Designed miniproteins, single chains, continued (3). Designs and how they scored, part 53

Each design is a single chain, and the fold is of that chain. pLDDT is the mean over its residues in the fold that is shown.

## One batch from the design tools (miniprotein)

Design m9820
Fold by ESMFold2-Fast:
Structure m9820 (fold): chain A 95 residues (1-95)
Amino acid sequence: SAVEEMMKKVDVFMEQNDLLLAQADAAVKANTPAGGKQLQLSLRTMQNIVDLIDSIYKLLVEQNAPQDVIDRVKAALERARAYEAELRAKLAAFD
């Protein structure tokens, strides 16, 4: 179903976010100029992922998807926003 395909996309985006956050942690630990540039690229990617998950969330609400599906995507969106905020804080610490 269209709902199942959208949920699969959310799962893929959240897996990508987990990898980006792990890479960001490694970049901070390495403390190199290349790490700072990598954090900027990762932040841009995370911002795009937040926007994509938000779009899926809004579409599922508009289509009256099952409440458990809506709740799961909303939780994923909130987690994605938290990851973006964490990455922004890491980037702000780089000089």
Scores: mean pLDDT 85

Design m9821
Fold by ESMFold2-Fast:
Structure m9821 (fold): chain A 114 residues (1-114)
Amino acid sequence: SDEAVELALEIVRLAGEIQRIADELYEKDPEKYRPVLELASRLVDLATEILRAIREGRPKDYVLELVDKFIEAAEELKKALDEVRTPENQEAIDRMKELVDRAIELAKKLKELI
């Protein structure tokens, strides 16, 4: 549906913003932020595949599996963000958590439309 494509596009946009912030943190301290960047990159890959699967009319069960993997990876990213939180990175971590929570909300809404 057009609404499912619009939701998937917004999830791709949010995942891209999350990855951009993760890249900025990683450039400052690669050892500390590698797990954050790896999970953020996984969100981009999953979001892109969800959009592709919807556009190509892939089976409902396949799309639902991708959305569940996206939600799982997003929850793992939230945990990784809490583990690396400091007073110095708090604003960036809070912004990423806000974007991740929004992406999870849209992914759950997408599951209802599939």
Scores: mean pLDDT 92

Design m9822
Fold by ESMFold2-Fast:
Structure m9822 (fold): chain A 69 residues (1-69)
Amino acid sequence: MTIEEITQFLVDNFGLSEEVARKAAELAYELAKSGETNIDKIAERLVQELGLSPEVAKAVAILAKLGVD
């Protein structure tokens, strides 16, 4: 999955603004590409940096990890 596809998914399914959704997708994708394979650690970073709920953050982490595989 691309950053654009993850961004659109977050807007459509969680009601995030496009700007917040894109930042979340980019950060999660960067972490996954840098070698972070632990979904919970990626999700925790998204909660800390962007204030996402743990549920939304975990969904973003899963999608980004699938995108870099």
Scores: mean pLDDT 81

Design m9823
Fold by ESMFold2-Fast:
Structure m9823 (fold): chain A 59 residues (1-59)
Amino acid sequence: SAEEAAAYGEREGRIAGLASGGGERASQVGKDTGRRSGLRTGTFDGGNVGAAGGAAKGA
């Protein structure tokens, strides 16, 4: 479901952001982008892609 994809993207975004070395900002951007992408696409893949992109921008 879209909510599950959003939760997945949020979690993946947080992890990716922290792993990128960008600290709190990268974590926050990753969370937000991953959640929004997951909600918008309704897919776990969409959430994951959004999370990775957000983490990279935040770092």
Scores: mean pLDDT 74

Design m9824
Fold by ESMFold2-Fast:
Structure m9824 (fold): chain A 89 residues (1-89)
Amino acid sequence: MSDEEIEDALASLEKDLAELEAMIESGELLKLSREELEELLRQLDGTIEKLDKLVEELKEKNPELAKRAEALKKRLEAIKARIEALLEE
């Protein structure tokens, strides 16, 4: 994947995360069933794993993109923690 392709992929993910964060803030996430929240957590775990691998690949070749991917991974981990808290109630 070229740096441009990686940048575009990260931009698409940033947009998806912003939409998910907006759903959390609006209370829309509270309308989801337990099964839907568990499925969302599985999807977030898969994305975190992909970002972790991407960071490892980029940290020597493109540190700026690696930093951006790491920031997105932290946002995903924060979203995951908020959803896990909803499932514990």
Scores: mean pLDDT 82

Design m9825
Fold by ESMFold2-Fast:
Structure m9825 (fold): chain A 86 residues (1-86)
Amino acid sequence: SEELLKKMREILEKMRELVARFPQATPEERDKLVSEIKKLRKEYQELIKKLRAEHPDDVAVRKEILELSLEYGRILKELNRQLAAA
């Protein structure tokens, strides 16, 4: 579904924006950012499940999921770097 892929991309963009706020965030703001990112991560995983369920044998859809998963991994790596720098 193009709509599910669009929602997944929007979630990754939101996560990237939240991670970018970490260097200038207070401890209280960082806690809020972590909570928002955790919520977005859960939403992203549910969308992956739905997309796979709707298109179990679609090679093109699986390729899109792989590309998005690589981007998701890059965002989490940056989040972990920001958390370690505090």
Scores: mean pLDDT 85

Design m9826
Fold by ESMFold2-Fast:
Structure m9826 (fold): chain A 55 residues (1-55)
Amino acid sequence: MKAKLEYDKETGKLTVLEGEATVILKETGEKVTLKEGEVVDASKILRVENAEILY
């Protein structure tokens, strides 16, 4: 499903606004599912799947 994420340039964080996003971690290549309200450091993410990113 498509999730909506917000990227905060000041903090470097991605926040899940709606739905669930799958992210690939840069260091390990592991796929992690983020749920609504969860926050991740964008610098640790290789790519985001099934999500729309709002800037």
Scores: mean pLDDT 78

Design m9827
Fold by ESMFold2-Fast:
Structure m9827 (fold): chain A 67 residues (1-67)
Amino acid sequence: EKLYELVKKRLELQKKIEELSDVNPDEAAKIAEEYRKILDEIRSLIPNYTAEQLKEIYEKAKKELEK
């Protein structure tokens, strides 16, 4: 649950950085800082999951974000 929400948020922030980098680099840099914080939280949770569970979480987050 928590890891899934963080992975989904990471993907959303990545897209925002890509959209803002050329038009507003200052805001893109601020979002990049938030992105790094989310990555750190994800990394702290990864050891609690198996490779199969991680694959399921990432695939679910990716599919829901693509809808």
Scores: mean pLDDT 78

Design m9828
Fold by ESMFold2-Fast:
Structure m9828 (fold): chain A 68 residues (1-68)
Amino acid sequence: PRERLERALLEVLTERVGEEKARAMLQAMRDLGPSAPGSQILEAMAKAGGVSVDEAREMFLRAAERAL
């Protein structure tokens, strides 16, 4: 399940911000770990990708839907 979500995240993020930024965003999420609050994860991803928190949230939701 986690591997499937990570793959979907990389795909969606790459489509929006390119592979380099997508990998940075995924790494920021991983660095916080699975116990981190969603708000902290989205903020870290937004900073790594150079996008807004709202954009990071939209991309995360799209990835979660794709992983289902």
Scores: mean pLDDT 80

Design m9829
Fold by ESMFold2-Fast:
Structure m9829 (fold): chain A 96 residues (1-96)
Amino acid sequence: DLVEAVRALAEELAEAIKAGDKIKETAARFAILALAVEAGVMRDEAVIEALREEAERFRREGLEEAAEFLDRAAELAREIAAEASEKLTAAARAMA
């Protein structure tokens, strides 16, 4: 379900960029970032991989800036998962 949401939002983003529709582009980017945050918290590797696959597709279509945005969204999800783990480790160390 969330993987399908990634593909649908990426398609909306591509269409908005090609049409010059800044409101739809901004809404699609916001939704993609929200989905990336959720994927990071849930450690949903399928969603993170889907974001990277869409980034590669965007590069093949010449949408370099949007491809970098999608790669950054995937990296943000991984960073959220890593930071949560680091904070928990630091808290455990402080209680020792």
Scores: mean pLDDT 83

Design m9830
Fold by ESMFold2-Fast:
Structure m9830 (fold): chain A 73 residues (1-73)
Amino acid sequence: EELKKKAEELRKQSEDYRTQADNLMKQAADYAKKGTAEDVKKALELGHQANTYRAKADSLEAEADKLEAEYKA
């Protein structure tokens, strides 16, 4: 059952990164709406961070899927 526990932990971390990415994208949209050059630059930076967090979440989900396949097989 250690593989199951590890998979659950990785999925929890993935969900946390997804939530953080969604929050960053909301902030990016708010900055983009303000329309100043500085706000647009901030929006792009936040969007880039959100994409990085989504990539991390995807990686963690893939690892969790592999661990689940191992203990369910």
Scores: mean pLDDT 84

Design m9831
Fold by ESMFold2-Fast:
Formats: sequence, C-alpha cells, structure tokens
Structure m9831 (fold): chain A 90 residues (1-90)
Amino acid sequence: SIDEQLEILEETIKRIIEAILNGESVEEIKKIVEEVRDKLSPLQQELMDQIVETVEDAKEKKIDPKELAKELEELNKIWLERLRKYYEQQ
C-alpha cells in the first residue's frame, strides 16, 4: 500500500540520517538501502540510489554531516508531500 511504502521510505531515510550523524561509512548506508530495496517502487529505488550518490559526493567534498542530514530531511519532506499529492488525485 502507499501508506506502507511511505512508512518504509520515512524510516529508511531516518536510518540513513542517523548513520550519517554517527559517522558511518558509505558502505553502511548502502546496506540500509539494500535492506528495503525489494519493498520500494522503482521510482523510490531510484531516489534511494540518488541519496547514496549524494552522500558519496558529500563525503568526498568533506561536507559537514549535520548540514548533509538537514538536506536529506528536506528532500524526504518534499518527496513525502509529492507522494501524498499523487495519492489524493487517485
């Protein structure tokens, strides 16, 4: 269901943000994504791949983990609103 997919997406991004704030490796973040991949739509899987790429780029550029976490929280908020809007139009 859409509600189940939204819950999985929200919890997954929360786990990714926590891992970033705890200084976890890109490899650990990739593991988090892979654990939920089969439960997500193709579009949501593409979003997860983009998040991983964003984290890899941010770590290479030595971006502050706290700032990266804020960016991912805002991205998650935008994505959840987009999915809710889509659902309301059905």
Scores: mean pLDDT 77

Design m9832
Fold by ESMFold2-Fast:
Structure m9832 (fold): chain A 57 residues (1-57)
Amino acid sequence: MSPVQALAKSLGLEITDEAAALIEERVGLDDLAMMSELLRFKRLGITKITAEIVEKV
């Protein structure tokens, strides 16, 4: 399981493998940056993060 997938699970969010890879490419393997991206999606009411959602935001 990728670091982004582990963080998403801890926040109660679903994330696809493709979306996790895109977030990791965008912010690198910085835990704080990954957490900030996931919290941003959660604040927008997004509970299932797909590659298409990552590309739009």
Scores: mean pLDDT 79

Design m9833
Fold by ESMFold2-Fast:
Structure m9833 (fold): chain A 120 residues (1-120)
Amino acid sequence: DRAAVEAALAEVRERALSFADTLIALYQELRAAGRLDEADAYLEALVQRQKDAIAANPDLTAEWRAAFAASAEAQARAAEILAEIREKLSANMEPEHQEKVLELIGELIAIQLGQIVRAS
């Protein structure tokens, strides 16, 4: 049934987007707490765990494995870029303005990751 397959794919894409949002939020929390080494280690560990889970799943095609791995890497890279932007802006901005800019950048990254997941 085409409708059932399309619904299952939509659920997978939505779970991937939720994973992206969770990953970004947790990375931002660790960075905000000044736990930079832990934030970077956390991203690397999560990306590796996701890749291992994808590789171990016998029901996934090679194309789906590649797409999911690329999505996880893109999400981790987006969170890393957001953290770099935060670090650069924190020296030159009022805290109120810095926080608003970070919120907007976070939303843009989440939207961009959502577009990538939906396209794959």
Scores: mean pLDDT 57

Design m9834
Fold by ESMFold2-Fast:
Order: structure tokens, then C-alpha cells, then sequence
Structure m9834 (fold): chain A 88 residues (1-88)
């Protein structure tokens, strides 16, 4: 258990870095395209996803895993929508 939590914390930092890098890039591209509302939505959902990931890393329960998955799905949908609008 303690060893699993330690591995999850190490993986969580890497996942956190990837989420931050991807969301920041999407936000910048959306803002440059004048999609300020979509950029704000991605930024807010990225913050929620990072908070859910931190909760999961501290307490790896099924409930925290489900919350992280839901947040990540919403973020992915928002990023996809923003990028579709940027590509037009």
C-alpha cells in the first residue's frame, strides 16, 4: 500500500506536468484565435483536473479515481472543442 502510494505520487507529478503543458498550450492558441470564453473554460477545467489528481495521489480511493476521470474527460472535451474552433 505505502509503496503503491509512492509510485502514484511519482506518476502524478509527471501526469500533472503533462496536463499543465497541454492545457497552457491550448489556452494560448485559443486566446490568440480570439476564443476567450473557450480559453477560460479550458483553464478552469485544467485547475479542477489538477486538484482531482492531487486528491487521488494523497488518497488513492475508487471515489477519487472516478472524480479524476470525470474531470479529465471534461478537460479533454473542452480542449478538443477549442482546438476545433482554432483550426477553422
Amino acid sequence: MKEEIEQLKENAEEIKAHIKALSEKVVKLAEEAGLLEEAKEVRELAEETLKALEALAKDPTEENLEKFKEAAEKLAEAMKKAMELVRK
Scores: mean pLDDT 79

Design m9835
Fold by ESMFold2-Fast:
Structure m9835 (fold): chain A 71 residues (1-71)
Amino acid sequence: MISLTAEQDGPERDESPPLDDALVDEILRVIEEAGIAVEDVLARIEGLKELAPPEDAARLDAVAARLRAAA
Protein backbone atom coordinates (compact mmCIF):
# COMPACT_ATOMS: atom_id res chain seq x y z
CA MET A 1 0.00 0.00 0.00
CA ILE A 2 2.45 2.62 1.19
CA SER A 3 5.18 1.22 -1.05
CA LEU A 4 5.75 2.74 -4.47
CA THR A 5 4.85 -0.36 -6.42
CA ALA A 6 2.13 1.37 -8.42
CA GLU A 7 3.54 1.34 -11.92
CA GLN A 8 1.48 2.82 -14.77
CA ASP A 9 0.48 -0.68 -15.77
CA GLY A 10 1.71 -4.24 -15.40
CA PRO A 11 3.58 -4.93 -18.65
CA GLU A 12 4.79 -8.35 -17.47
CA ARG A 13 1.28 -9.44 -16.54
CA ASP A 14 -0.60 -8.57 -19.74
CA GLU A 15 2.38 -8.53 -22.09
CA SER A 16 4.97 -11.27 -22.42
CA PRO A 17 7.08 -10.13 -25.41
CA PRO A 18 9.52 -7.15 -25.74
CA LEU A 19 9.93 -6.96 -21.96
CA ASP A 20 13.72 -6.81 -22.15
CA ASP A 21 13.46 -4.55 -25.20
CA ALA A 22 11.64 -1.91 -23.15
CA LEU A 23 14.17 -2.15 -20.34
CA VAL A 24 17.14 -2.02 -22.72
CA ASP A 25 15.63 0.98 -24.48
CA GLU A 26 15.37 2.81 -21.15
CA ILE A 27 18.96 1.96 -20.25
CA LEU A 28 20.25 3.10 -23.65
CA ARG A 29 18.27 6.30 -23.29
CA VAL A 30 19.86 7.06 -19.92
CA ILE A 31 23.32 6.19 -21.23
CA GLU A 32 22.85 8.52 -24.19
CA GLU A 33 21.60 11.33 -21.96
CA ALA A 34 24.42 10.96 -19.44
CA GLY A 35 27.12 10.21 -22.01
CA ILE A 36 28.04 6.93 -20.36
CA ALA A 37 29.65 4.14 -22.36
CA VAL A 38 27.49 1.06 -22.90
CA GLU A 39 30.54 -1.04 -22.04
CA ASP A 40 30.56 0.49 -18.55
CA VAL A 41 26.93 -0.48 -17.99
CA LEU A 42 27.62 -3.99 -19.25
CA ALA A 43 30.46 -4.33 -16.74
CA ARG A 44 28.09 -3.40 -13.92
CA ILE A 45 25.53 -5.97 -15.07
CA GLU A 46 28.30 -8.58 -15.19
CA GLY A 47 29.17 -7.83 -11.56
CA LEU A 48 25.52 -8.09 -10.54
CA LYS A 49 25.29 -11.49 -12.25
CA GLU A 50 28.03 -12.84 -9.98
CA LEU A 51 26.14 -11.75 -6.85
CA ALA A 52 22.66 -12.68 -8.03
CA PRO A 53 20.92 -16.04 -7.58
CA PRO A 54 20.93 -18.28 -10.68
CA GLU A 55 17.41 -17.33 -11.80
CA ASP A 56 18.17 -13.62 -11.60
CA ALA A 57 21.58 -14.15 -13.18
CA ALA A 58 19.82 -15.65 -16.19
CA ARG A 59 17.59 -12.58 -16.48
CA LEU A 60 20.57 -10.25 -16.18
CA ASP A 61 22.37 -12.28 -18.83
CA ALA A 62 19.42 -11.84 -21.19
CA VAL A 63 19.34 -8.09 -20.55
CA ALA A 64 23.10 -7.82 -21.10
CA ALA A 65 22.81 -9.73 -24.37
CA ARG A 66 20.02 -7.43 -25.55
CA LEU A 67 22.00 -4.35 -24.52
CA ARG A 68 25.07 -5.55 -26.43
CA ALA A 69 22.97 -6.25 -29.52
CA ALA A 70 21.20 -2.88 -29.28
CA ALA A 71 24.43 -0.94 -28.81
Scores: mean pLDDT 66

Design m9836
Fold by ESMFold2-Fast:
Structure m9836 (fold): chain A 78 residues (1-78)
Amino acid sequence: PSKEEVIEALKEAIEKGDLEKAFRYFNLLYVKYPDADISEYKEKLIEKFGPLAKAVIDAYERGAKPTEEFVKEAEELL
């Protein structure tokens, strides 16, 4: 999928409150498009989903990687 398709899917998942899809699309964006400005989406995820989203995002900023399975599943959903 394109960067724009992933961003649109991520925004829709956040708006609908679908935590699992939102994390999968965020993981895909983080892995496949590391040059993307994700700051807006990090803030929206934390606002919508709270401390769990913050913990996951903080882990990624410290160098944790999403699983390959999560990335593949996100590509399938698009």
Scores: mean pLDDT 74

Design m9837
Fold by ESMFold2-Fast:
Structure m9837 (fold): chain A 97 residues (1-97)
Amino acid sequence: LDALMTQEAMNQLVRPDDLLQEVISLVAPDLTEMTLSDLMHLIGTVATLLGLADPENPSIVHVSGTLLGEIFGVDEFDTRDSVGIVQAVMKHSTLLP
């Protein structure tokens, strides 16, 4: 998991699956391939667009009943848990050579 957080791993090109592509298309409909870093940024942008941040603790994102909830398999997540977020995203994307 530590290797997934390296600069090299964050620059890895990925292709989202259909569920993750639907999320990305809310902010970047023409983007089908991106770096892992860009993908993480786009997910954060979607969460902000949908108003999912907890008003008392903005690091907590409430995703229950959303497409992000389906992708992460949880009702909420902490944006400071970068490892857990990367793991969930990697389950819904394909690494490009």
Scores: mean pLDDT 76

Design m9838
Fold by ESMFold2-Fast:
Structure m9838 (fold): chain A 53 residues (1-53)
Amino acid sequence: MIELDLSDGDLEGAVEKVREELAKDPTNEAARRILAGLYEQLGREDEAARVRA
């Protein structure tokens, strides 16, 4: 990241990176927790709850 503004596209990019990590290791609790937090920041509570389950 060149700029430190994590709005819009930067948050979506972070979601994609964490999802890729979880696809490789679905038992990674740290990545799952981060992904849930990112979904909450994006207002996607259903997706966040699904990831935590």
Scores: mean pLDDT 71

Design m9839
Fold by ESMFold2-Fast:
Structure m9839 (fold): chain A 80 residues (1-80)
Amino acid sequence: MQELLDQLKAAKTAAETQALADQILDYVEEAKDLELAREAADAIQEKRLEAIKAGDYEMAEVLQEALARLQRLIGELEKS
């Protein structure tokens, strides 16, 4: 997980960010770890805020979609 989060922070394109976000979501879904899911959500949210400040709305949109999917997974894990 840490490797994927580090790669996400370094990603410069929306396409690269989308691929990494998908890998992070797959990892969280398979691990079913609530703390790990929350850590991933924090990292995605941080990068999304950076993208908004930079005016990179394509990047921000990709990250917003990933964050919404991850928040749904967190909700499912909290009920389980």
Scores: mean pLDDT 83

Design m9840
Fold by ESMFold2-Fast:
Structure m9840 (fold): chain A 83 residues (1-83)
Amino acid sequence: AEDAARAVELHRRIVEGTPEEQKQALLEMARLLLRGMGAEVVRIEQLSDDEFRVIGRTPEGHEVEVLADVKARRIEVTGGPVG
């Protein structure tokens, strides 16, 4: 599916890309993760040069928080319902 192909391309950019491509790819991965949970992105907050908080809301009204860490090259769910 389109989302699976998108995730593969984003992973490639995280591993092989420039620092700018890694940042953009990690933010897009966080957005895809939220979309996979049925959540709409509410906002993106920059916490530092390398850390971003992406907040989404599910159809049930639950807020989900995803942390994207460019330096560590990781994303993780830090708040909200874990299914």
Scores: mean pLDDT 75

Design m9841
Fold by ESMFold2-Fast:
Structure m9841 (fold): chain A 109 residues (1-109)
Amino acid sequence: NKEEIINNILQKLSDITGTKITKEDILNFGGVNELSEEELVKEIKLSIENEDYARLSVSILKLALLSINNTPSEESINVLQEALNYLQEIGVQPELINIFQEILDLLKS
């Protein structure tokens, strides 16, 4: 159940950040809530280029939410892999890398 996996991801993020993170928080994050899958792919690429980790993280979570009812494109899977490589390179904590890996696995299923 993709919905259950995403709920577990949001719980893990809440635990790591010490802040309650909900689906509504992700959906309502500044200007990301109206983006299509194609626009989210572009947003992820731009977030990597601009070193905007917060916007990158929200865009990845929004892409995961869209995948509940839709099959993600190969480009979406590829851009998330690129984002994971970037986050590993900059030394983001392993717990966050594991969450984004779960999202990648969700998109591949």
Scores: mean pLDDT 74

Design m9842
Fold by ESMFold2-Fast:
Structure m9842 (fold): chain A 76 residues (1-76)
Amino acid sequence: SLEEERRRRAEAELRRYVDSQIQKLKDFIEKNPDLPRSQLLELKTAFLEEVARRAREHGVSPEIVREAAKKIDELL
């Protein structure tokens, strides 16, 4: 259906956003190895809040927030 197609496109776009942000964060951490854990946790919180906001706005399953959390936790 047209609605299923829109959801799939929104999910694909949000997944690309997640992957792009994870890569940027990985690069940032590699360039700043002495970053305090508190700042890393703030970056994680801000990122997950943005993913959740976009998921809600575009009718994407909240499962993508859990996937994003898993990916960012693998970096920390």
Scores: mean pLDDT 84

Design m9843
Fold by ESMFold2-Fast:
Structure m9843 (fold): chain A 65 residues (1-65)
Amino acid sequence: MPLSEEEKEEVLRYIDETAARLVAQGADPAAIAALKERYRKMVEEGASKEEVLEAFDRDATRLVL
């Protein structure tokens, strides 16, 4: 089921806050910005909350390793 508008706001907020923290920790700002934009589009296209959060965390981990 696609995310409700409130769930979209929660997921996008989590992505924004996590992205900002990773950049502050020394991750490549361009790579993080691209990742953030990709997952924002997935949310708008109707991906589930679990799919977005798990995939985002997996990809974010790859950028700091």
Scores: mean pLDDT 77

Design m9844
Fold by ESMFold2-Fast:
Structure m9844 (fold): chain A 94 residues (1-94)
Amino acid sequence: AEEAAREELERLLEELKEKAEEYRKEGRPVAAEIAEAFAKAIERLMRGEEKEKIIEELAKKLVELEKIDYETARATAEAFLERVEAKLKAAAKE
């Protein structure tokens, strides 16, 4: 059901926002910004943005924050969205 998928996305978004706040309290601003970038990707999924566009924008942000190469950042972004989709598919089956 669309409702179950939406609830799962809202749960993941909340977890990422809480993690970002935790990192800020620990004095880890880069880790907090990375968590916020992942949270923004969830918000984009909730808005129905194209998966490829979300991956590209997330990868670019990870390059800026972690100073890694684009290929590694893109693989990380793809793996994140695949995990999110797997969770949504599991929620939709029950």
Scores: mean pLDDT 81

Design m9845
Fold by ESMFold2-Fast:
Structure m9845 (fold): chain A 69 residues (1-69)
Amino acid sequence: DEVYELFLEARNAARPLLDDPEVAEAVQRAGEALVEMSRAVDPEEKRRATERALEASRELLEAVRRARE
């Protein structure tokens, strides 16, 4: 749930900046990683997918920070 909450916070911060292609791409990547995390059924796969979703969400926050300059 912490990963999902981080993603929602990052996505909300990104909303006013979705016209920036870097931000839009980061939102897509984070969303895809979160979907993969939700589909993973094997414990090891879930752990790796969760780590990827966390990293993608953090990258989204960084893209938002860069877009704001």
Scores: mean pLDDT 81

Design m9846
Fold by ESMFold2-Fast:
Structure m9846 (fold): chain A 80 residues (1-80)
Amino acid sequence: MEEETEELELRKEALEAVKKAAERMEKEGVYDEDKAIEEIAEELGLEEEEKKRFKEELKAAKSAEESAELLVEEVRRKKE
């Protein structure tokens, strides 16, 4: 059950990070997607290559939930 618990925690962290970045940009009236993606990747400890893949995929995402799922996948790749 540890793997399931880790996935739930990771999904929560990814979703929170994505939503916080999006809400912050909306509240401040400054839309800087690249900066937000970089901050999220830095917070989750993604490497440069993982950040590039995440950035490309996130730009194609339609929602915060989809963005969080992509982020979870990048972290899974790092663990593999």
Scores: mean pLDDT 64

Design m9847
Fold by ESMFold2-Fast:
Structure m9847 (fold): chain A 85 residues (1-85)
Amino acid sequence: SREQIAEALDTKKSPEEQLELAKKLSGEDARLTGELMEGVGDVALGVANLLASKGYEDDPGVKKLREEGEKLLEVGREAIRHGEE
């Protein structure tokens, strides 16, 4: 449902918590949730890369944004796999 997808995309939750919520969804909803998580991860990595190119590579916030983005891509791919099973 829309409410379950929104809960899995809650930015207050860790990527691992978001994955566990996505795994409770059925096929199409799990796949869509994973695709949205990958989209958010791509945006986070794009922003981190832009800031690094401007000299903020060593900023703790930039490093955290990169780590979170990479993790969202990882768990998003796992959610897609569960949706395609």
Scores: mean pLDDT 82

Design m9848
Fold by ESMFold2-Fast:
Structure m9848 (fold): chain A 86 residues (1-86)
Amino acid sequence: PSPEEIDREARLALLQIGGAIALKDAEKGNFKSAAETARWLAKQARELGLDEVAEHFEQAAKYAENGDAEKAIEHLRRALDLLSEA
């Protein structure tokens, strides 16, 4: 594989790992950590052209900032589902 392909695969893996961490934080009520992680992941997803994934991470961050665990978790799960297809 090319260096670009290796970098892309590594970044996709980081989005999956980070998304799982954000999901666990949201489930535990660590909303500040979940929001900060989700916001960073949204930026990374945008840079990879994964706009739908980025939108779900952005929504998750917003809901986590507002303490809405159910909606934050829903959007984090949707982002992770989309990433498993990427």
Scores: mean pLDDT 87

Design m9849
Fold by ESMFold2-Fast:
Structure m9849 (fold): chain A 96 residues (1-96)
Amino acid sequence: STVQQLADALRALGAALGHSADGQALADAVIQFANGQQVITLPADVQRALIQAQRLANRDRISFDALAARHRDTDPRIALAARFLSALQQIQDQRD
């Protein structure tokens, strides 16, 4: 599911940034957020990675999926952040 992709991408990004001990809590929080059940608070370094991925996608006028594919082998942090944002966008688009 898209929610599972969202949770998996956040766990992988968190682990890449040294938050592996918090991985399950972050995944649970994002699933609850996706279901409209709570506001999500992410670690500052995770937030910075997401902001950088958003900036790159906006600058280059490409989708988050295209950004993730482009950076898969060169910057896994940006690729994982882009995968998270792609899944989040799909969830938000399904509500609109």
Scores: mean pLDDT 78

Design m9850
Fold by ESMFold2-Fast:
Structure m9850 (fold): chain A 82 residues (1-82)
Amino acid sequence: LTEEDLEILKLADTDPAAAKALIDKISPVKWTSQAQQDAFFATYIQDLKDAKYDDDNAAQNSKQSVSVQVANALRYVGLDVD
């Protein structure tokens, strides 16, 4: 996990709005609806938690930035950000 991934994970538990703002700062995306943004955020946070728990974290293993992880999560929820 990157420093940004760890910060997002900490903020998601205590201040979800700040976590969303940090994700948007790193990889700004034009959302089509509030529901789409909420679904993406929930999926992304779960992916980070799962990766951290297994000690096989996606960001560390893939050496990907938070922005690339955000793009992958958006594809997972049905958006293409390329």
Scores: mean pLDDT 64

Design m9851
Fold by ESMFold2-Fast:
Structure m9851 (fold): chain A 86 residues (1-86)
Amino acid sequence: SDYQKNLQLAQQYLQQAKEYTDLAEKNKDDKEKVREYRGKLFQAISEANGHSTNYAALGGKEGQKVYDQIRKELDELYKRTEEILK
């Protein structure tokens, strides 16, 4: 169902965002690679946010709780990226 698919995709893109953040941090001495991984990270964050928003819209109070959790994790990843190119 669209409801379950949105949750699955939101979780998949959240996991990809975490992986790209880790790759950017591991390659912090290579600014070109960091920029590439940050680009992929921001795309994954956008996708995770979109799918989690759709899930919340369909899922009532339980969907909202999952959305809030994903949003918190995305906010933490975004904060980590602000330091990577400094």
Scores: mean pLDDT 83

Design m9852
Fold by ESMFold2-Fast:
Structure m9852 (fold): chain A 68 residues (1-68)
Amino acid sequence: MVDDEEVAYALAQIAYAVGYNAELRKGLSPEEAIRRATEFAVRQAEKMGYPEVAEKIRADGEAELAAL
């Protein structure tokens, strides 16, 4: 079974996906949408008490920006 940290990461990824799609619907560029969705997901991970998950989400966002 997944541990609590992996569950927190999955929830943060869902927060990212929801945020990213919402920002795109507002007409933001993919770069702006990635930046804002990443910040939102990082904040959610921090609020859940998983700073290591927040760090991983931040790294994922940086990788997505680099892939543009």
Scores: mean pLDDT 82

Design m9853
Fold by ESMFold2-Fast:
Structure m9853 (fold): chain A 104 residues (1-104)
Amino acid sequence: SLEREIDRGVLDVSFAVARVLAKRNPEAAREFLLRQIARLTGLSEEEVRRMVAMSDEELDRWAEEKGLPETVRRALRALRQGRYDEAIELLHKAWEEEIDKRYE
């Protein structure tokens, strides 16, 4: 439980910094969010960058084929539209659930 609490604390600090970056340096926030998606999905950062460049129809088809979680798909769309605050909240929640699952 202590290791889980530490992991969640580190996550909370990282995403608090991301929320500040979204307002002061959106490009740095975008790069942070791309790395978080890659780490959550096991995909490379290059693959995630290609997915962000896809049309909504192409992304939906690709996500179905790869079995990507709905939360990640929503985060990718928010990121494409420059809605960094929404992408941050979606990915923060997805990471909390991933940490909780790993410590069950």
Scores: mean pLDDT 81

Design m9854
Fold by ESMFold2-Fast:
Structure m9854 (fold): chain A 70 residues (1-70)
Amino acid sequence: SQLLEYAELLEKAGALGAAELLRQMAREGASPAETLARLQAYTREHPESFNPEAAATVQAVLDALRAAAA
């Protein structure tokens, strides 16, 4: 699953909560659009959870999900 690959990238960048969210979305069989919306909400609710590396990785994942949802 591409969501699990994104979760691994987020985990390596230290975004553990965002990584677990994507693993949950993968278990639920969520669409890219659903995953994008929930990850966007998570980043708005938890800005303190993202150092610069984690923030850059999250932005790359958000951009990839946005492209897949279009």
Scores: mean pLDDT 84

